# Designed miniproteins, single chains, continued (4), part 61

Each design is a single chain, and the fold is of that chain. pLDDT is the mean over its residues in the fold that is shown.

## One batch from the design tools (miniprotein)

Design m14109
Fold by ESMFold2-Fast:
Structure m14109 (fold): chain A 91 residues (1-91)
Amino acid sequence: SSELEKKKEELRKLSQQLEEALRNNAPNSVLTQLFGKVVAKAEEVIKMTDNIAEQVGLILHLLGMIEDMRARGIDTSEPEAQLDKLIESLK
């Protein structure tokens, strides 16, 4: 739907903002806040789509972002809790 495509575009924009912040060595508080926004938007997309492969792809994308943050020395406890909450909401 057009609404789903709008949410996907918003998710893409938020993901780009997080990637740019990571490249520019933004403070951990900013990175964690941006990740929370990405997770919230991904949840909206996942709940609107019936495409299982796309849902799985988005979860893997979020896991990859957490791994990148961890590799950079960022405390991922809050990002991990946000992702866990999303996964639990899909059961």
Scores: mean pLDDT 86

Design m14110
Fold by ESMFold2-Fast:
Structure m14110 (fold): chain A 75 residues (1-75)
Amino acid sequence: MEEEKERQREALRKALETAEINLKNVDPKYKEFFEKGLEIIREAYEKGIPVSELLDKLQELIDERMEEERRRAAA
């Protein structure tokens, strides 16, 4: 359905805008990681990949990066 897909696209578009703003505010350490995520989101936006599937992948990526940083901070 075009309506659902368009709504998902709009959500992705807003997420991309938010991510780009956050990218400028985030530590340089995370910039490369966020740029990777942005690339994945862009691909999903163009290919019409379901947001839920995209979010699962991004969440795993984020969790992995955050866990690495937490380990460094906790050490």
Scores: mean pLDDT 70

Design m14111
Fold by ESMFold2-Fast:
Structure m14111 (fold): chain A 75 residues (1-75)
Amino acid sequence: SEILDLSSLEGQFRAAGRVAERLVRETGADRAAAGVAALKAISQLREEGRTSATLDEALARARELLPEAVAQLGL
C-alpha cells in the first residue's frame, strides 16, 4: 500500500488529496464531501500521534467518516 507522509502540514494536505481522489473514484461521492472526510481521517491519525499511514488505512477511516462529512455540508 502507498505510504502517506503526515509529519508536516503540506504532507497532511497532500495525503488528504490522495485519499479524497480515491474515495471519489471508488464510491462516486461528492468531491467536497470526500475532501472533508479525508481531512477528518488524516486529523484523527495525527491526533493518535501518527507521522505516517498507509493509503488503505487512511481510506478506510475516510469511508467511515463520509456520512458525517455529507451531513456537515448539507448535501
Scores: mean pLDDT 88

Design m14112
Fold by ESMFold2-Fast:
Structure m14112 (fold): chain A 90 residues (1-90)
Amino acid sequence: MSKVQKALKEVSEEVDKLMDKIDEKLKTLSEEEQLKAAKKIQELILEFNEKVTELLDKYLAGEISEEEFIEGLKKLLEEFKKKLEEVIEE
């Protein structure tokens, strides 16, 4: 497995863990608040996936190095995590 494939797998696993944690917090909210949070979370997931895809496309085109890809991916994950935490903490 390449370093890029390992980084993508690690990010996927971190996202899964983060989503499980968020789901536990959402269970303490009203149904209406859960639906509003779910919409915001879905929008954030779409934005994150688009940015990861753009970064991967640049790497595959040879426009960025493996190290730049991994650093960019880590930065995107940190920003995504922060935005998700803001949704559940108001």
Scores: mean pLDDT 83

Design m14113
Fold by ESMFold2-Fast:
Structure m14113 (fold): chain A 105 residues (1-105)
Amino acid sequence: PEPSAVVLETAFAIEEAGFLQEVEILARQHLDDERYEQVRKIVDQAADQINKAQSVQERLQILKQMSTQVLALASGNPSVQAAIEEQMRVLESLAQRTLAAQARA
């Protein structure tokens, strides 16, 4: 049998955790202290919402909302924008694959 929904759920969780960490690192490296603190609060709120989420679909929506807020703070930094957009593409792809696998179970 092909890899189950649980494998994709695990992959999504790993990518999600990595994304939250990378957003904080990028903000620390490329934004001023005030914007970095705003990003930290946005990431902390997203992490809290993710812990309460019941589905990959809900978690993806939280990450999309977080990304929108962070991208607004990083509007003058194209490298940060490109990195966030690329990681969101990976997360969206994994979420779609996870939901498809769950529908087949």
Scores: mean pLDDT 87

Design m14114
Fold by ESMFold2-Fast:
Structure m14114 (fold): chain A 55 residues (1-55)
Amino acid sequence: GPPPAVTVERVVALLKAMPWLLELPEEEATRAVSQLTGEPLERARELFREARKRL
């Protein structure tokens, strides 16, 4: 079936597992989140920003 929708909570868990992502510039962190989740860059940027607020 299709992969489940990527949630902010999943990205929060990803950032907790790989805290070095928080040390990257936002553009680099967004690319990494996009590659790891399969989400397009625009969605990955939104998810990263919301996840960062919840840490």
Scores: mean pLDDT 80

Design m14115
Fold by ESMFold2-Fast:
Structure m14115 (fold): chain A 84 residues (1-84)
Amino acid sequence: SHMEEEQLKRDEEEANKYIDQAKALAEGARLSTLENARILREQAEKFYDKALEIASRNPEIKEKVEKARKQVDAEIDRALAQLE
């Protein structure tokens, strides 16, 4: 229905907002100390959890969130390895 399509668009926009917040925290982690980078990673994970909650209504959003999370996690892992 038209209302369902509009709701999915709003959910996608809200999920993207949480993904963007998680990415910003991950960028902060790359420029931080090891201890602060771990804290920022935990905060980014919480925003991804919020995005996945929204994604429960749309499998396509779930796939996008999981892909974004995997990429960001890999970038943080590289940053943490360099800070050791």
Scores: mean pLDDT 76

Design m14116
Fold by ESMFold2-Fast:
Structure m14116 (fold): chain A 55 residues (1-55)
Amino acid sequence: AAPLSESEVRVFLDYARRRKLSREDIEKLREYILAHTPAEHRAFAERLYEEVLAE
């Protein structure tokens, strides 16, 4: 798959938050995002993931 853009990462994490995905599904989504996110966006993706998991 093509690398995820920052906007795509935001959409996935917002979706996870709004749909109240299980912890297991959120963790799988995190692995997918980190595997497909360019290094420059990884810090951003990790920060948003932590915010979603904290909720």
Scores: mean pLDDT 69

Design m14117
Fold by ESMFold2-Fast:
Structure m14117 (fold): chain A 107 residues (1-107)
Amino acid sequence: MEDVKKLANEAIKLAEELIKKLRERYQQSTDPAEQAELQRVIDELESLIKKLKEAIDNNDLPALREAVQELARVARYLIEKYPDDPEIVELAQKLLDVARKILEKLS
């Protein structure tokens, strides 16, 4: 349990750092379509952070597994969509690696 909580808190911190980088990209973008997509991903990450925190607080392993699976999907999406952004790719890859470790421990 301690190791899973530690990894989940690491995932939350990485997701928060990704949100910061996505917000920076949003402010620099001149494309309304890219801005709309970035806002959607930011909203999804904020929702997942809330779900992760609630699952940790309630010791809800099924909810934690579901939220982490969704987080891994978002991380993979960001790697595929922004391959030219090394900071986003690095943070998303670290998040994906932490998500995989959590899912392995919950299997």
Scores: mean pLDDT 88

Design m14118
Fold by ESMFold2-Fast:
Structure m14118 (fold): chain A 65 residues (1-65)
Amino acid sequence: KVAVATLDFTDPEKTLAAVNAALAALGLPAAKNLEEAGDLISDRIASGELSGKRIDETTVEFTLK
């Protein structure tokens, strides 16, 4: 499964919504805030379940194995 998140550095609420939309597309639980979202993503990348690829300055592609 693949999901793309577009980040808005000026709006943390939009960034959290975009990250949670990507997590939902991958079948992963939603985060309550950006710190929790970062921890969830980092833990899953460390476990090898998730990989992240930067497409450009504001766009990240996540792949669930």
Scores: mean pLDDT 77

Design m14119
Fold by ESMFold2-Fast:
Structure m14119 (fold): chain A 78 residues (1-78)
Amino acid sequence: SILEVLEEIEKLVERYVKEGKLSEEDYEAAKHAIALIRKLVEEGLITEEEALELLREFAEYLKPHNPEFAEEVLKLLA
């Protein structure tokens, strides 16, 4: 389910922060994106497919700043 995907991305974010592999700016951006998408899904305002598309767009946005993190997010969405 999309909620399981969001949980896996949250774990990935926590791991990258712990390992010093994620900037404060990228951490805040990821946290806000995940929280917003979770809220939209839980309130029934978007579909699972739309949520996955938003997460892919977010990963592509981060790719120039953190290609390793972005690639791992994209793998979770496959």
Scores: mean pLDDT 87

Design m14120
Fold by ESMFold2-Fast:
Structure m14120 (fold): chain A 87 residues (1-87)
Amino acid sequence: SNAQQLADFQAKVKEIVELRKKASEIEKQLNDPSLTPEQRANLEKELKEIYKKLAEIYKDLADRMDPNSIFAKFFKEMAKAWEEKAK
């Protein structure tokens, strides 16, 4: 139903917002020059996993849309951007 599609879309948007907030917090932590190599590696690994999840969500959203939609193209571009950051 349209209501279930809207609810799923809203849940995905909320997940994107939460993941982006978490990524921003980790990126700020990585600016600390006092981090040990182990702490840095752990934070970088966690950040990479978040970027991969963001790419997956944007790709999933794009695949559910009309492929000729401007929104589908936008979400595909966002998915690629997050995939590149995850490398």
Scores: mean pLDDT 87

Design m14121
Fold by ESMFold2-Fast:
Structure m14121 (fold): chain A 84 residues (1-84)
Amino acid sequence: SPLDQLKAHIARVAGLPEERKLLVTEMAAAVLIVEQKLSEEEIEELLRLAREAIPEVDPAGVRRMADQLRRDPALFAALKAAIE
């Protein structure tokens, strides 16, 4: 599930500096939203989980990033590569 993928990502990056951990987690959430074509309800659950783990996550920022990724396939490919 997208929630399990985000949980696995958060566990993998737990040892990174806080600023880096925040950035790559927001990127991972945005990529998951676009790649798996999440519904609004699924996006709300994903962002809630992200904020429970990292309170500094900006849900509006993640949504703006997802909108950019939907319009720019090259940016999507670059961000996906950066988080994998």
Scores: mean pLDDT 87

Design m14122
Fold by ESMFold2-Fast:
Structure m14122 (fold): chain A 75 residues (1-75)
Amino acid sequence: MEEKIKDAQELNKEISEIVKLAFEAARQGDKESVDLAVKALEDSARKLFEGEDLKTIAEELRKVNKELKERLSKL
């Protein structure tokens, strides 16, 4: 039970971060970073619907968030 709650919290944290990074990219006019963030959110929603593990989805979003931070730090 506690592990499932922790996995859901980690997923929510990564979703909140990608949304924040997507808005920052949009403010900077970085369409490629916005498109990357949107695609990652769509992929995560599809995987959740298909019954993928929350921890796996969170780890995939964490990788995208790392790339987005690296892209935005260069502006």
Scores: mean pLDDT 81

Design m14123
Fold by ESMFold2-Fast:
Parts: C-alpha cells; sequence; structure tokens
Structure m14123 (fold): chain A 77 residues (1-77)
C-alpha cells in the first residue's frame, strides 16, 4: 500500500517536471489544484462513510500524494 502510494508520488513528480520544462505552468497549476480538492474530498468521504479498511487505505495513500501536490503548487507559485 505505502509502496504503491510512493509509486504514484514519483509519477506525479515526473509529470510536474515535464510540465515545468515545457512552460505549461498555468495549466499544470490548475490540474494540481483540482487534484488537491479531489483528494481532500475523498479523504473526508472515507472518514465519514468509509469502512475501517477503506479509511486505513486512504490515510496511507492520500497524505503522501497531497503533500507532493502541495510541494508542486508551492514550486509553481
Amino acid sequence: MEEEGRELVERLRERVEEGRERGREAELRALLEAAREMAEAMMEKARKYGSAEERARVEAKLPPIMAETEAALRALA
């Protein structure tokens, strides 16, 4: 689970770097902001309506992705 989350974070980093190199910062920022909002909504839904297993899965995967998304947004600011 954590290893899978790390793989997703690495993929996100690759896409962010590609976007920056190609001068697509505005489009990339909009996508990252949308991804952050979606992750926050998924986290809240899992906590309110999810099973214990689903909450554990979401809490293991989403925080690393959210932290990387925030770091990318700060780099683009």
Scores: mean pLDDT 71

Design m14124
Fold by ESMFold2-Fast:
Structure m14124 (fold): chain A 91 residues (1-91)
Amino acid sequence: LKHLEEALRKLEEAKRALKAGDVDRAKQLILEAGRHVALAYYDGADRERVREILLLLGQAQQAADAGDLDAAVAKVEEAIELVREEIEELR
């Protein structure tokens, strides 16, 4: 489950960066996580779950751009939970 596991790692790093106020780093990590989520089809991930996670990551980016770091963290945490659920379903 390489892509889902890499996405999870990048999202956990993005959450830490947001909490540290490192918005530019967090935005880069969210973009990298999104790339891995898009490739999670190769891990056998459900297409609707992938779309839902990508929507949450887009909302996290929008919140970060608006300076709403608490909202950005909340959206990243929702995405982390969906990635964890998908990993467990595929194991």
Scores: mean pLDDT 87

Design m14125
Fold by ESMFold2-Fast:
Structure m14125 (fold): chain A 93 residues (1-93)
Amino acid sequence: SLKEKAIKLYEEFKEKVLASDLPEEEKEHLVARLDRAIEVLKTASKEEMISILESQIETLERIVETSENEEFKKLAEEAKKKLEELLEELKKE
């Protein structure tokens, strides 16, 4: 259930990225990265899943800090919050 929730959060973020006003090259780069993470999550152990979520949270935090696209910053902040909540659930058992 937590793994399925993680995959859905990544898929939702991917859909929001594709629907955004980001340049095509940036969308392709982000989507490729998200697709790779989704594929790894499907077979990941609990410890691997924690590492993947922590890495993605760091990536989203960097986007919030460095992106000049206000819509994308907002999407990244929302995705980060949801992943942080899921990480807390995952660490609780």
Scores: mean pLDDT 83

Design m14126
Fold by ESMFold2-Fast:
Structure m14126 (fold): chain A 101 residues (1-101)
Amino acid sequence: MKKLSGEQIVEIVTNYLKEHPELAAKLKAILENSKAASDVEFLETVINTLSPSKPVNVSEEHPLDIVTKLPASADVVKAVIFESKNLKEAARLLKEAIKKV
């Protein structure tokens, strides 16, 4: 499998969010409300907002297990978690992409 760099992940996510302004607006609101939260807490808020019917405890689950539990509407978040394989890194890359939209 080709390994994507953090810069490539941020670019892909930023472009996806530009094409999905409703999702971008939701993620921006979460980021603004989560300025005092840790990276893992931010990611947990994003996941639970996109999958409210099946909340996940991000701090207690393996990144790949989280990916299998997310709905198709959260595919961009799934991709970031899968490529980074680290929840803190995934949160950081997602925050960077949201800031660029």
Scores: mean pLDDT 69

Design m14127
Fold by ESMFold2-Fast:
Structure m14127 (fold): chain A 57 residues (1-57)
Amino acid sequence: AAAVEAVRRERRDALEAFGRELTENPPDLGVDGPLRVIRALEEREAARLEEIARRAA
């Protein structure tokens, strides 16, 4: 639980900071850039959740 909450907090903080940076300095990656980053963070969270479940089993 605590490890999952730490990952989610880190993800939220990173997304907030990244969103601010993208708003102030729009990237030349277009609209796909932010979506790819969000998906990568979601995949990292899912992988960490599976790793925790594997260790708990």
Scores: mean pLDDT 71

Design m14128
Fold by ESMFold2-Fast:
Structure m14128 (fold): chain A 62 residues (1-62)
Amino acid sequence: SHMEELQRLRDAIRRAAELVLELVENGQVSFEKALDIASDAVGVPRETIEREVERLRAERKK
């Protein structure tokens, strides 16, 4: 079912969001550039990655 495919895609998005956080914390790449890199790597829109990054931050360090 497409639900299994969504779970795999969600995992990829989560890993991409984690990469964005690493790049931003490292200070070498802007948040916008990090989103572009992650978006290109996973094949999903920037806004999708950005929402996941915000979700991760909110859950860990609201």
Scores: mean pLDDT 79

Design m14129
Fold by ESMFold2-Fast:
Structure m14129 (fold): chain A 64 residues (1-64)
Amino acid sequence: EVEKLLEELRKLGYTFAARLLEQHGFDVETAKAALEAAKKGNGELSRFLAPAARDVVDTAPPAP
């Protein structure tokens, strides 16, 4: 279930967001909310992931 939600995020071009959710071990509920935010627009998704994104950037920023 989470796997399919992450795949949908990747298909929409939000590969970084999908990776963040996978790294933090977010549950189905959180992944579903992230996908809905992505459908609304990048601003909503960025706001939703802000805490996780800041943590990753501070410790080990990815560069795909």
Scores: mean pLDDT 65

Design m14130
Fold by ESMFold2-Fast:
Structure m14130 (fold): chain A 72 residues (1-72)
Amino acid sequence: SPQRQLQLEMEIGVLEVYVAVLKRTRDKLSPEELAELQRQVVARVQDIVDTLQPSPEQRRELDRLVDEVQRI
């Protein structure tokens, strides 16, 4: 639905900002803190997939965010 698409776009946008902030502040984090925050992003993406059931295109965007955070 259009309402669910808007909600998914908002959730994806929030994750994009969060990943960008993590990349900028990586040098301030211990390896353990970084690993925990990476796990939190992965868990949030899985929750979004399970609750909002994104389209294949939106799922690919969420998968890219997971890959990006894991490369930090």
Scores: mean pLDDT 86

Design m14131
Fold by ESMFold2-Fast:
Structure m14131 (fold): chain A 58 residues (1-58)
Amino acid sequence: SLEELQKELQEFATKLRAQPGVTAEQVVAAVAARASAAGKRAIVSVYDDGTVSVRVSE
C-alpha cells in the first residue's frame, strides 16, 4: 500500500540522513530511486534542522 511504502521510505530517509557525510541531495535521490523501483513517486523535503518529510503518490 502507499501508506506502507511511505512509512518504509520515511524510516529509510531518517536513517540515511542521520549518517555522517550524507547530504540532503543524496537522501532525496536514494528515496526517489526506491519509490521508482516500486513503480511509485516520492516527494522528499529535507530541512535545515535535519527533519525529513516523505510523501508517496500512486
Scores: mean pLDDT 81

Design m14132
Fold by ESMFold2-Fast:
Structure m14132 (fold): chain A 57 residues (1-57)
Amino acid sequence: SLEEKEKLGAMAVLSKLEGDYDTAAEYLHKATGTSKEEAKKMDAEKIGEVVREALLG
């Protein structure tokens, strides 16, 4: 499940970089449990940081 969550986190970053903010928020929510409201406020760099902190400690 950790490898699957890492892939979801990577997809969140990629979706944000592509300008697909809704899809990025969906992937971040599935990877880390972050609310879509909070996820939409984050840039790609912050999404990557949240993924690292949540999944890797």
Scores: mean pLDDT 82

Design m14133
Fold by ESMFold2-Fast:
Structure m14133 (fold): chain A 57 residues (1-57)
Amino acid sequence: SQDELRRRLLEAGRRAQEIGDKVKQQLIAQGVDEKTAEEIGRKVEEEVADRLSRELL
């Protein structure tokens, strides 16, 4: 159903955000500047979200 698909897409988005945040934290811990780490984390989040969304469709 479309409602089930929508719920799974929301869960995929949350998972992507968690992965992006984790990557950002790891980069900061490695000495990468906060702004660069945030930009990389955002790109990772977007890429993961896109991949997970395609898998569900």
Scores: mean pLDDT 83

Design m14134
Fold by ESMFold2-Fast:
Structure m14134 (fold): chain A 64 residues (1-64)
Amino acid sequence: SLEEEKQRIIDEAYEVGKEASKLKNDKAIAEAGHAGYLARNATSQEDLDKAREELEKAREILKE
């Protein structure tokens, strides 16, 4: 369901943010926080897709 996907993205954004905080990667912290924000306010699949894009961006920054 949309709600299950939404909660999954919120949970994943939180975990990415925790890892970014351990690494003191401010850019990754900001992007992970933004992904979580987008997911929490999502009301459509399109909104969730944008949240996932932002979450993947946070993960990419962590790999750099």
Scores: mean pLDDT 86

Design m14135
Fold by ESMFold2-Fast:
Structure m14135 (fold): chain A 96 residues (1-96)
Amino acid sequence: DPQRHEELSKRARRLAGEVAREVTERTGVEVSGFGYDAIHSTIYEALVLLGEEGAREVARRITERTIELIEQGVDPRTAALEAANEAHREIVDRAL
């Protein structure tokens, strides 16, 4: 359904923006470029496969994991990509 895909894309963008904002507020570091794109794509996948509550859980996990990795000295781009990849694996496991 094209209308549902448009709505899901809009919701994913909002949730990804909230993740990036919280990471910046808590670490002083911005998440942008490929890191942001990975978070956005993973949240979109979660909305499609797990619904809105599942996507909120995924967004929270990506936020906390990205912050944890940054605090451990991982660069912000790698931290966001790793957190998004870990969440993607969990989405696949939960949906299948």
Scores: mean pLDDT 84

Design m14136
Fold by ESMFold2-Fast:
Structure m14136 (fold): chain A 74 residues (1-74)
Amino acid sequence: SSERDTVLGAAIELGLAARKAGRRDAAREVSELAHQVVTDPNADLAAVMERLLAIARENDLEEVAALIERLRAE
């Protein structure tokens, strides 16, 4: 699914940014969300994307937050 690939791409970008910033708890939560998207065919992709955006904002990762906002608009 193109939507699933988009959410996984967002999770990868956020996970890398969180690790680079030393935000270990955020990086772990992002990895858990990515695992849920891969393993659960009924995962609410819109809810996962909203949570990824919230994590980016909570951790001051503004460039990734802006990327996620653009992806959600499509």
Scores: mean pLDDT 87

Design m14137
Fold by ESMFold2-Fast:
Structure m14137 (fold): chain A 90 residues (1-90)
Amino acid sequence: SPAEQALRLYEEMKAAVDAGDYEKAFEAFKRFVDILVNSDEALEALAPRIDLLEFQSIFSAASKVMTPEEIKELAPKVVEVLNRLRELRA
């Protein structure tokens, strides 16, 4: 399911950041954000499992290897995901 794919990508991002592999973290992060933007089921299932500070920390780490163009494309999707996660937790 999209929720299972997103959970695996979240674990992969965390492991990649812990290993200092920011390129791998970025690849997993892009796929993760795309799933959450396109699947309400995945977003709702992952909402109680995502630490928002950890998610922001992962994005910060991954952004170190991003081009300005990649940041410009991805940042609005990250903002959308964060806003929807906050709404689901309210």
Scores: mean pLDDT 84

Design m14138
Fold by ESMFold2-Fast:
Formats: C-alpha cells, sequence, structure tokens
Structure m14138 (fold): chain A 67 residues (1-67)
C-alpha cells in the first residue's frame, strides 16, 4: 500500500506523519528528489507495483502534501 511504502522509504527522513523533517506542505512529492528517497518511478520498478498500487502511493503522497 502507499502507507507501507511511505513508512519504508519516506518516514525515516520525514517522520511517520510527515512532520519530522523538511516541511512537506505544498511540495510536489511525486517529483521530490532526495539522495535517500527513491523516486516514484524507481519504487514502481523495484517493487513491481501494479497500476492500482501506483495510484494508492500517489494518493497517499497527496494526502501528506495537504497536511
Amino acid sequence: SGEELWREYYAPIFGEDGDGGPPLRGRDLLNYRHPLVPSVDTLIELHKLSPEETAELKAYLRTIEAQ
């Protein structure tokens, strides 16, 4: 799920709720680049994400951006 991918790849940098690191509100997380955080395209290839799982990840990132 998008939440599980957040916890694995983003939460170590940003915290579980996105409040532990750089401000994420108003950031484009789909195109966000960080040396320790893989791109969405990289996660799709690494985990062989289905179109549904990809949509769930993108929706979750948009939820974090809106907080």
Scores: mean pLDDT 68

Design m14139
Fold by ESMFold2-Fast:
Structure m14139 (fold): chain A 94 residues (1-94)
Amino acid sequence: SPMDLIDQAISVTRKVKDIATSKGDSSTVRGVDNVISILEQAKRYISKNPDLAKKLLRGAKSSYQMMYDSTTDPEIKSLIKQGIDIIDQAIKTM
């Protein structure tokens, strides 16, 4: 379901946060905190306002894409890519 995909995206994003935190990468931590906030909002709206939830997911994907393009850490980059793909799948199921 789109809800389960959002939960998977949040889980992957929390892994990015843990790794970035361990490396002192405050910029990535701030970025992923914003993505988590947007994904949690999308999750709340998915049944009440699917169009708004979909716009929020597109916003999260865009923020994640910017982080992907600026990231040099291969582990963080791989997890961000996974998050983007999961968000994209959630959008497609709505």
Scores: mean pLDDT 89

Design m14140
Fold by ESMFold2-Fast:
Structure m14140 (fold): chain A 73 residues (1-73)
Amino acid sequence: SAVAERVLNAPEDRRGLVAAQLLATGDPEVRAAALEAMRQLPEELRPRTLAGVRGFLGDADPATVAAAEAALA
């Protein structure tokens, strides 16, 4: 996925930010791909990445909440 490649190929210090920006889009396919890519990030980026994911646990869309829960598992 081009979305997953964008997250994983970003500079390490920006991967969490790039993922959070992609999650802020209105496109469900982009959101799903960004959440999946976040699961593959190294430990040092996970706190920043997880902060972005946790924002979606309060989302009005149940599918977005489920995807965020899966990414945090």
Scores: mean pLDDT 65

Design m14141
Fold by ESMFold2-Fast:
Structure m14141 (fold): chain A 88 residues (1-88)
Amino acid sequence: SRLEAQRRQLEADLAALEAQIAELEEILADEAKLEERRDELLERLRERGLHLDLSEEKLLERTRVTLHAALGLLRAAIDFLRELLARL
């Protein structure tokens, strides 16, 4: 029936969103490691009397904020789809 087809589609959409959340969480974990390496590099450069424009730091911060916002939206989408599935 059409309702069974819609249920299967919503379940597939939920699985896809859950997979995308897992991927973004892995990217955020890798980003944290990149931030640690950047901080170590900046400290070594400061010890050598070198100064960097913090544009790269601001870009990394913007990227992190954007990824967290995307995770929030994906989680909201999952909640919405689960509510729709429960009403079918």
Scores: mean pLDDT 74

Design m14142
Fold by ESMFold2-Fast:
Structure m14142 (fold): chain A 91 residues (1-91)
Amino acid sequence: SEFGKKVIERLKEILERSKELKKQYQEAVRNGDEEKRKKYILELEIDLGVARLLLGMLKWMASKGIVSEEEVEEAEKILEEIEKIYQEALA
């Protein structure tokens, strides 16, 4: 569906931003930059929250026949990658 495609595009944008935020967070940790460290981890947490909300909305729309199960499965895989990036940042 057109709506499902837009949600998936948004999730892909969040994934790419999460990769960059992880790099910036790790650099801030190495440099002892406490202010930037807090900023980038907060941005990662916000993006993770938004991604989870988008998947929840997509699952609800699939239950109404508005989006396909395949679109939900693609979105779930993207969220798993975002969650992995967040976990790796905290390690």
Scores: mean pLDDT 90

Design m14143
Fold by ESMFold2-Fast:
Structure m14143 (fold): chain A 57 residues (1-57)
Amino acid sequence: MSEAEKVRAIARVLAEDPSASNREIAERAGVSVETVRAIRRALAQAGATAADVLAAL
């Protein structure tokens, strides 16, 4: 799975349920909790929301 596909999957879960835990996001997106944590950190540093990521992809 490409990095863009992982980011898109995580962004979709966050857009649907912004209160979801990293573990729940990982299960729903089909990625590891570590991947969720890394991507969420990158989004926070960029000041981007899940909606911004989905619009960019």
Scores: mean pLDDT 76

Design m14144
Fold by ESMFold2-Fast:
Structure m14144 (fold): chain A 98 residues (1-98)
Amino acid sequence: MMEEIHREASRVLMRMGAVAGVPPEKRDAVLDAAERTYDRLLAEGVPERDAAIAAMIVGQLLVEPETLYVTEHSLKVMEKYGLVEKAKEKGIKIVVIP
């Protein structure tokens, strides 16, 4: 749905979100996982916003935070792509922010 220039902006924002709070030594692994997820979801026809959100969350799950803070929309994306189950398997607490 977005133009090519918006797709590049979405990728940059996704990469920034994926590494937010990530220690430098884990950054490359997080970016690799996030970008692979983003490209795969785009190839499957997932809307760019949802693909970016799912990719960022996949990256964040690799560092196994105790708590993952998400919006209601991000929670719906997580539920749709099986990421809530992955977070629970890792013992990560999901908190929906208002």
Scores: mean pLDDT 81

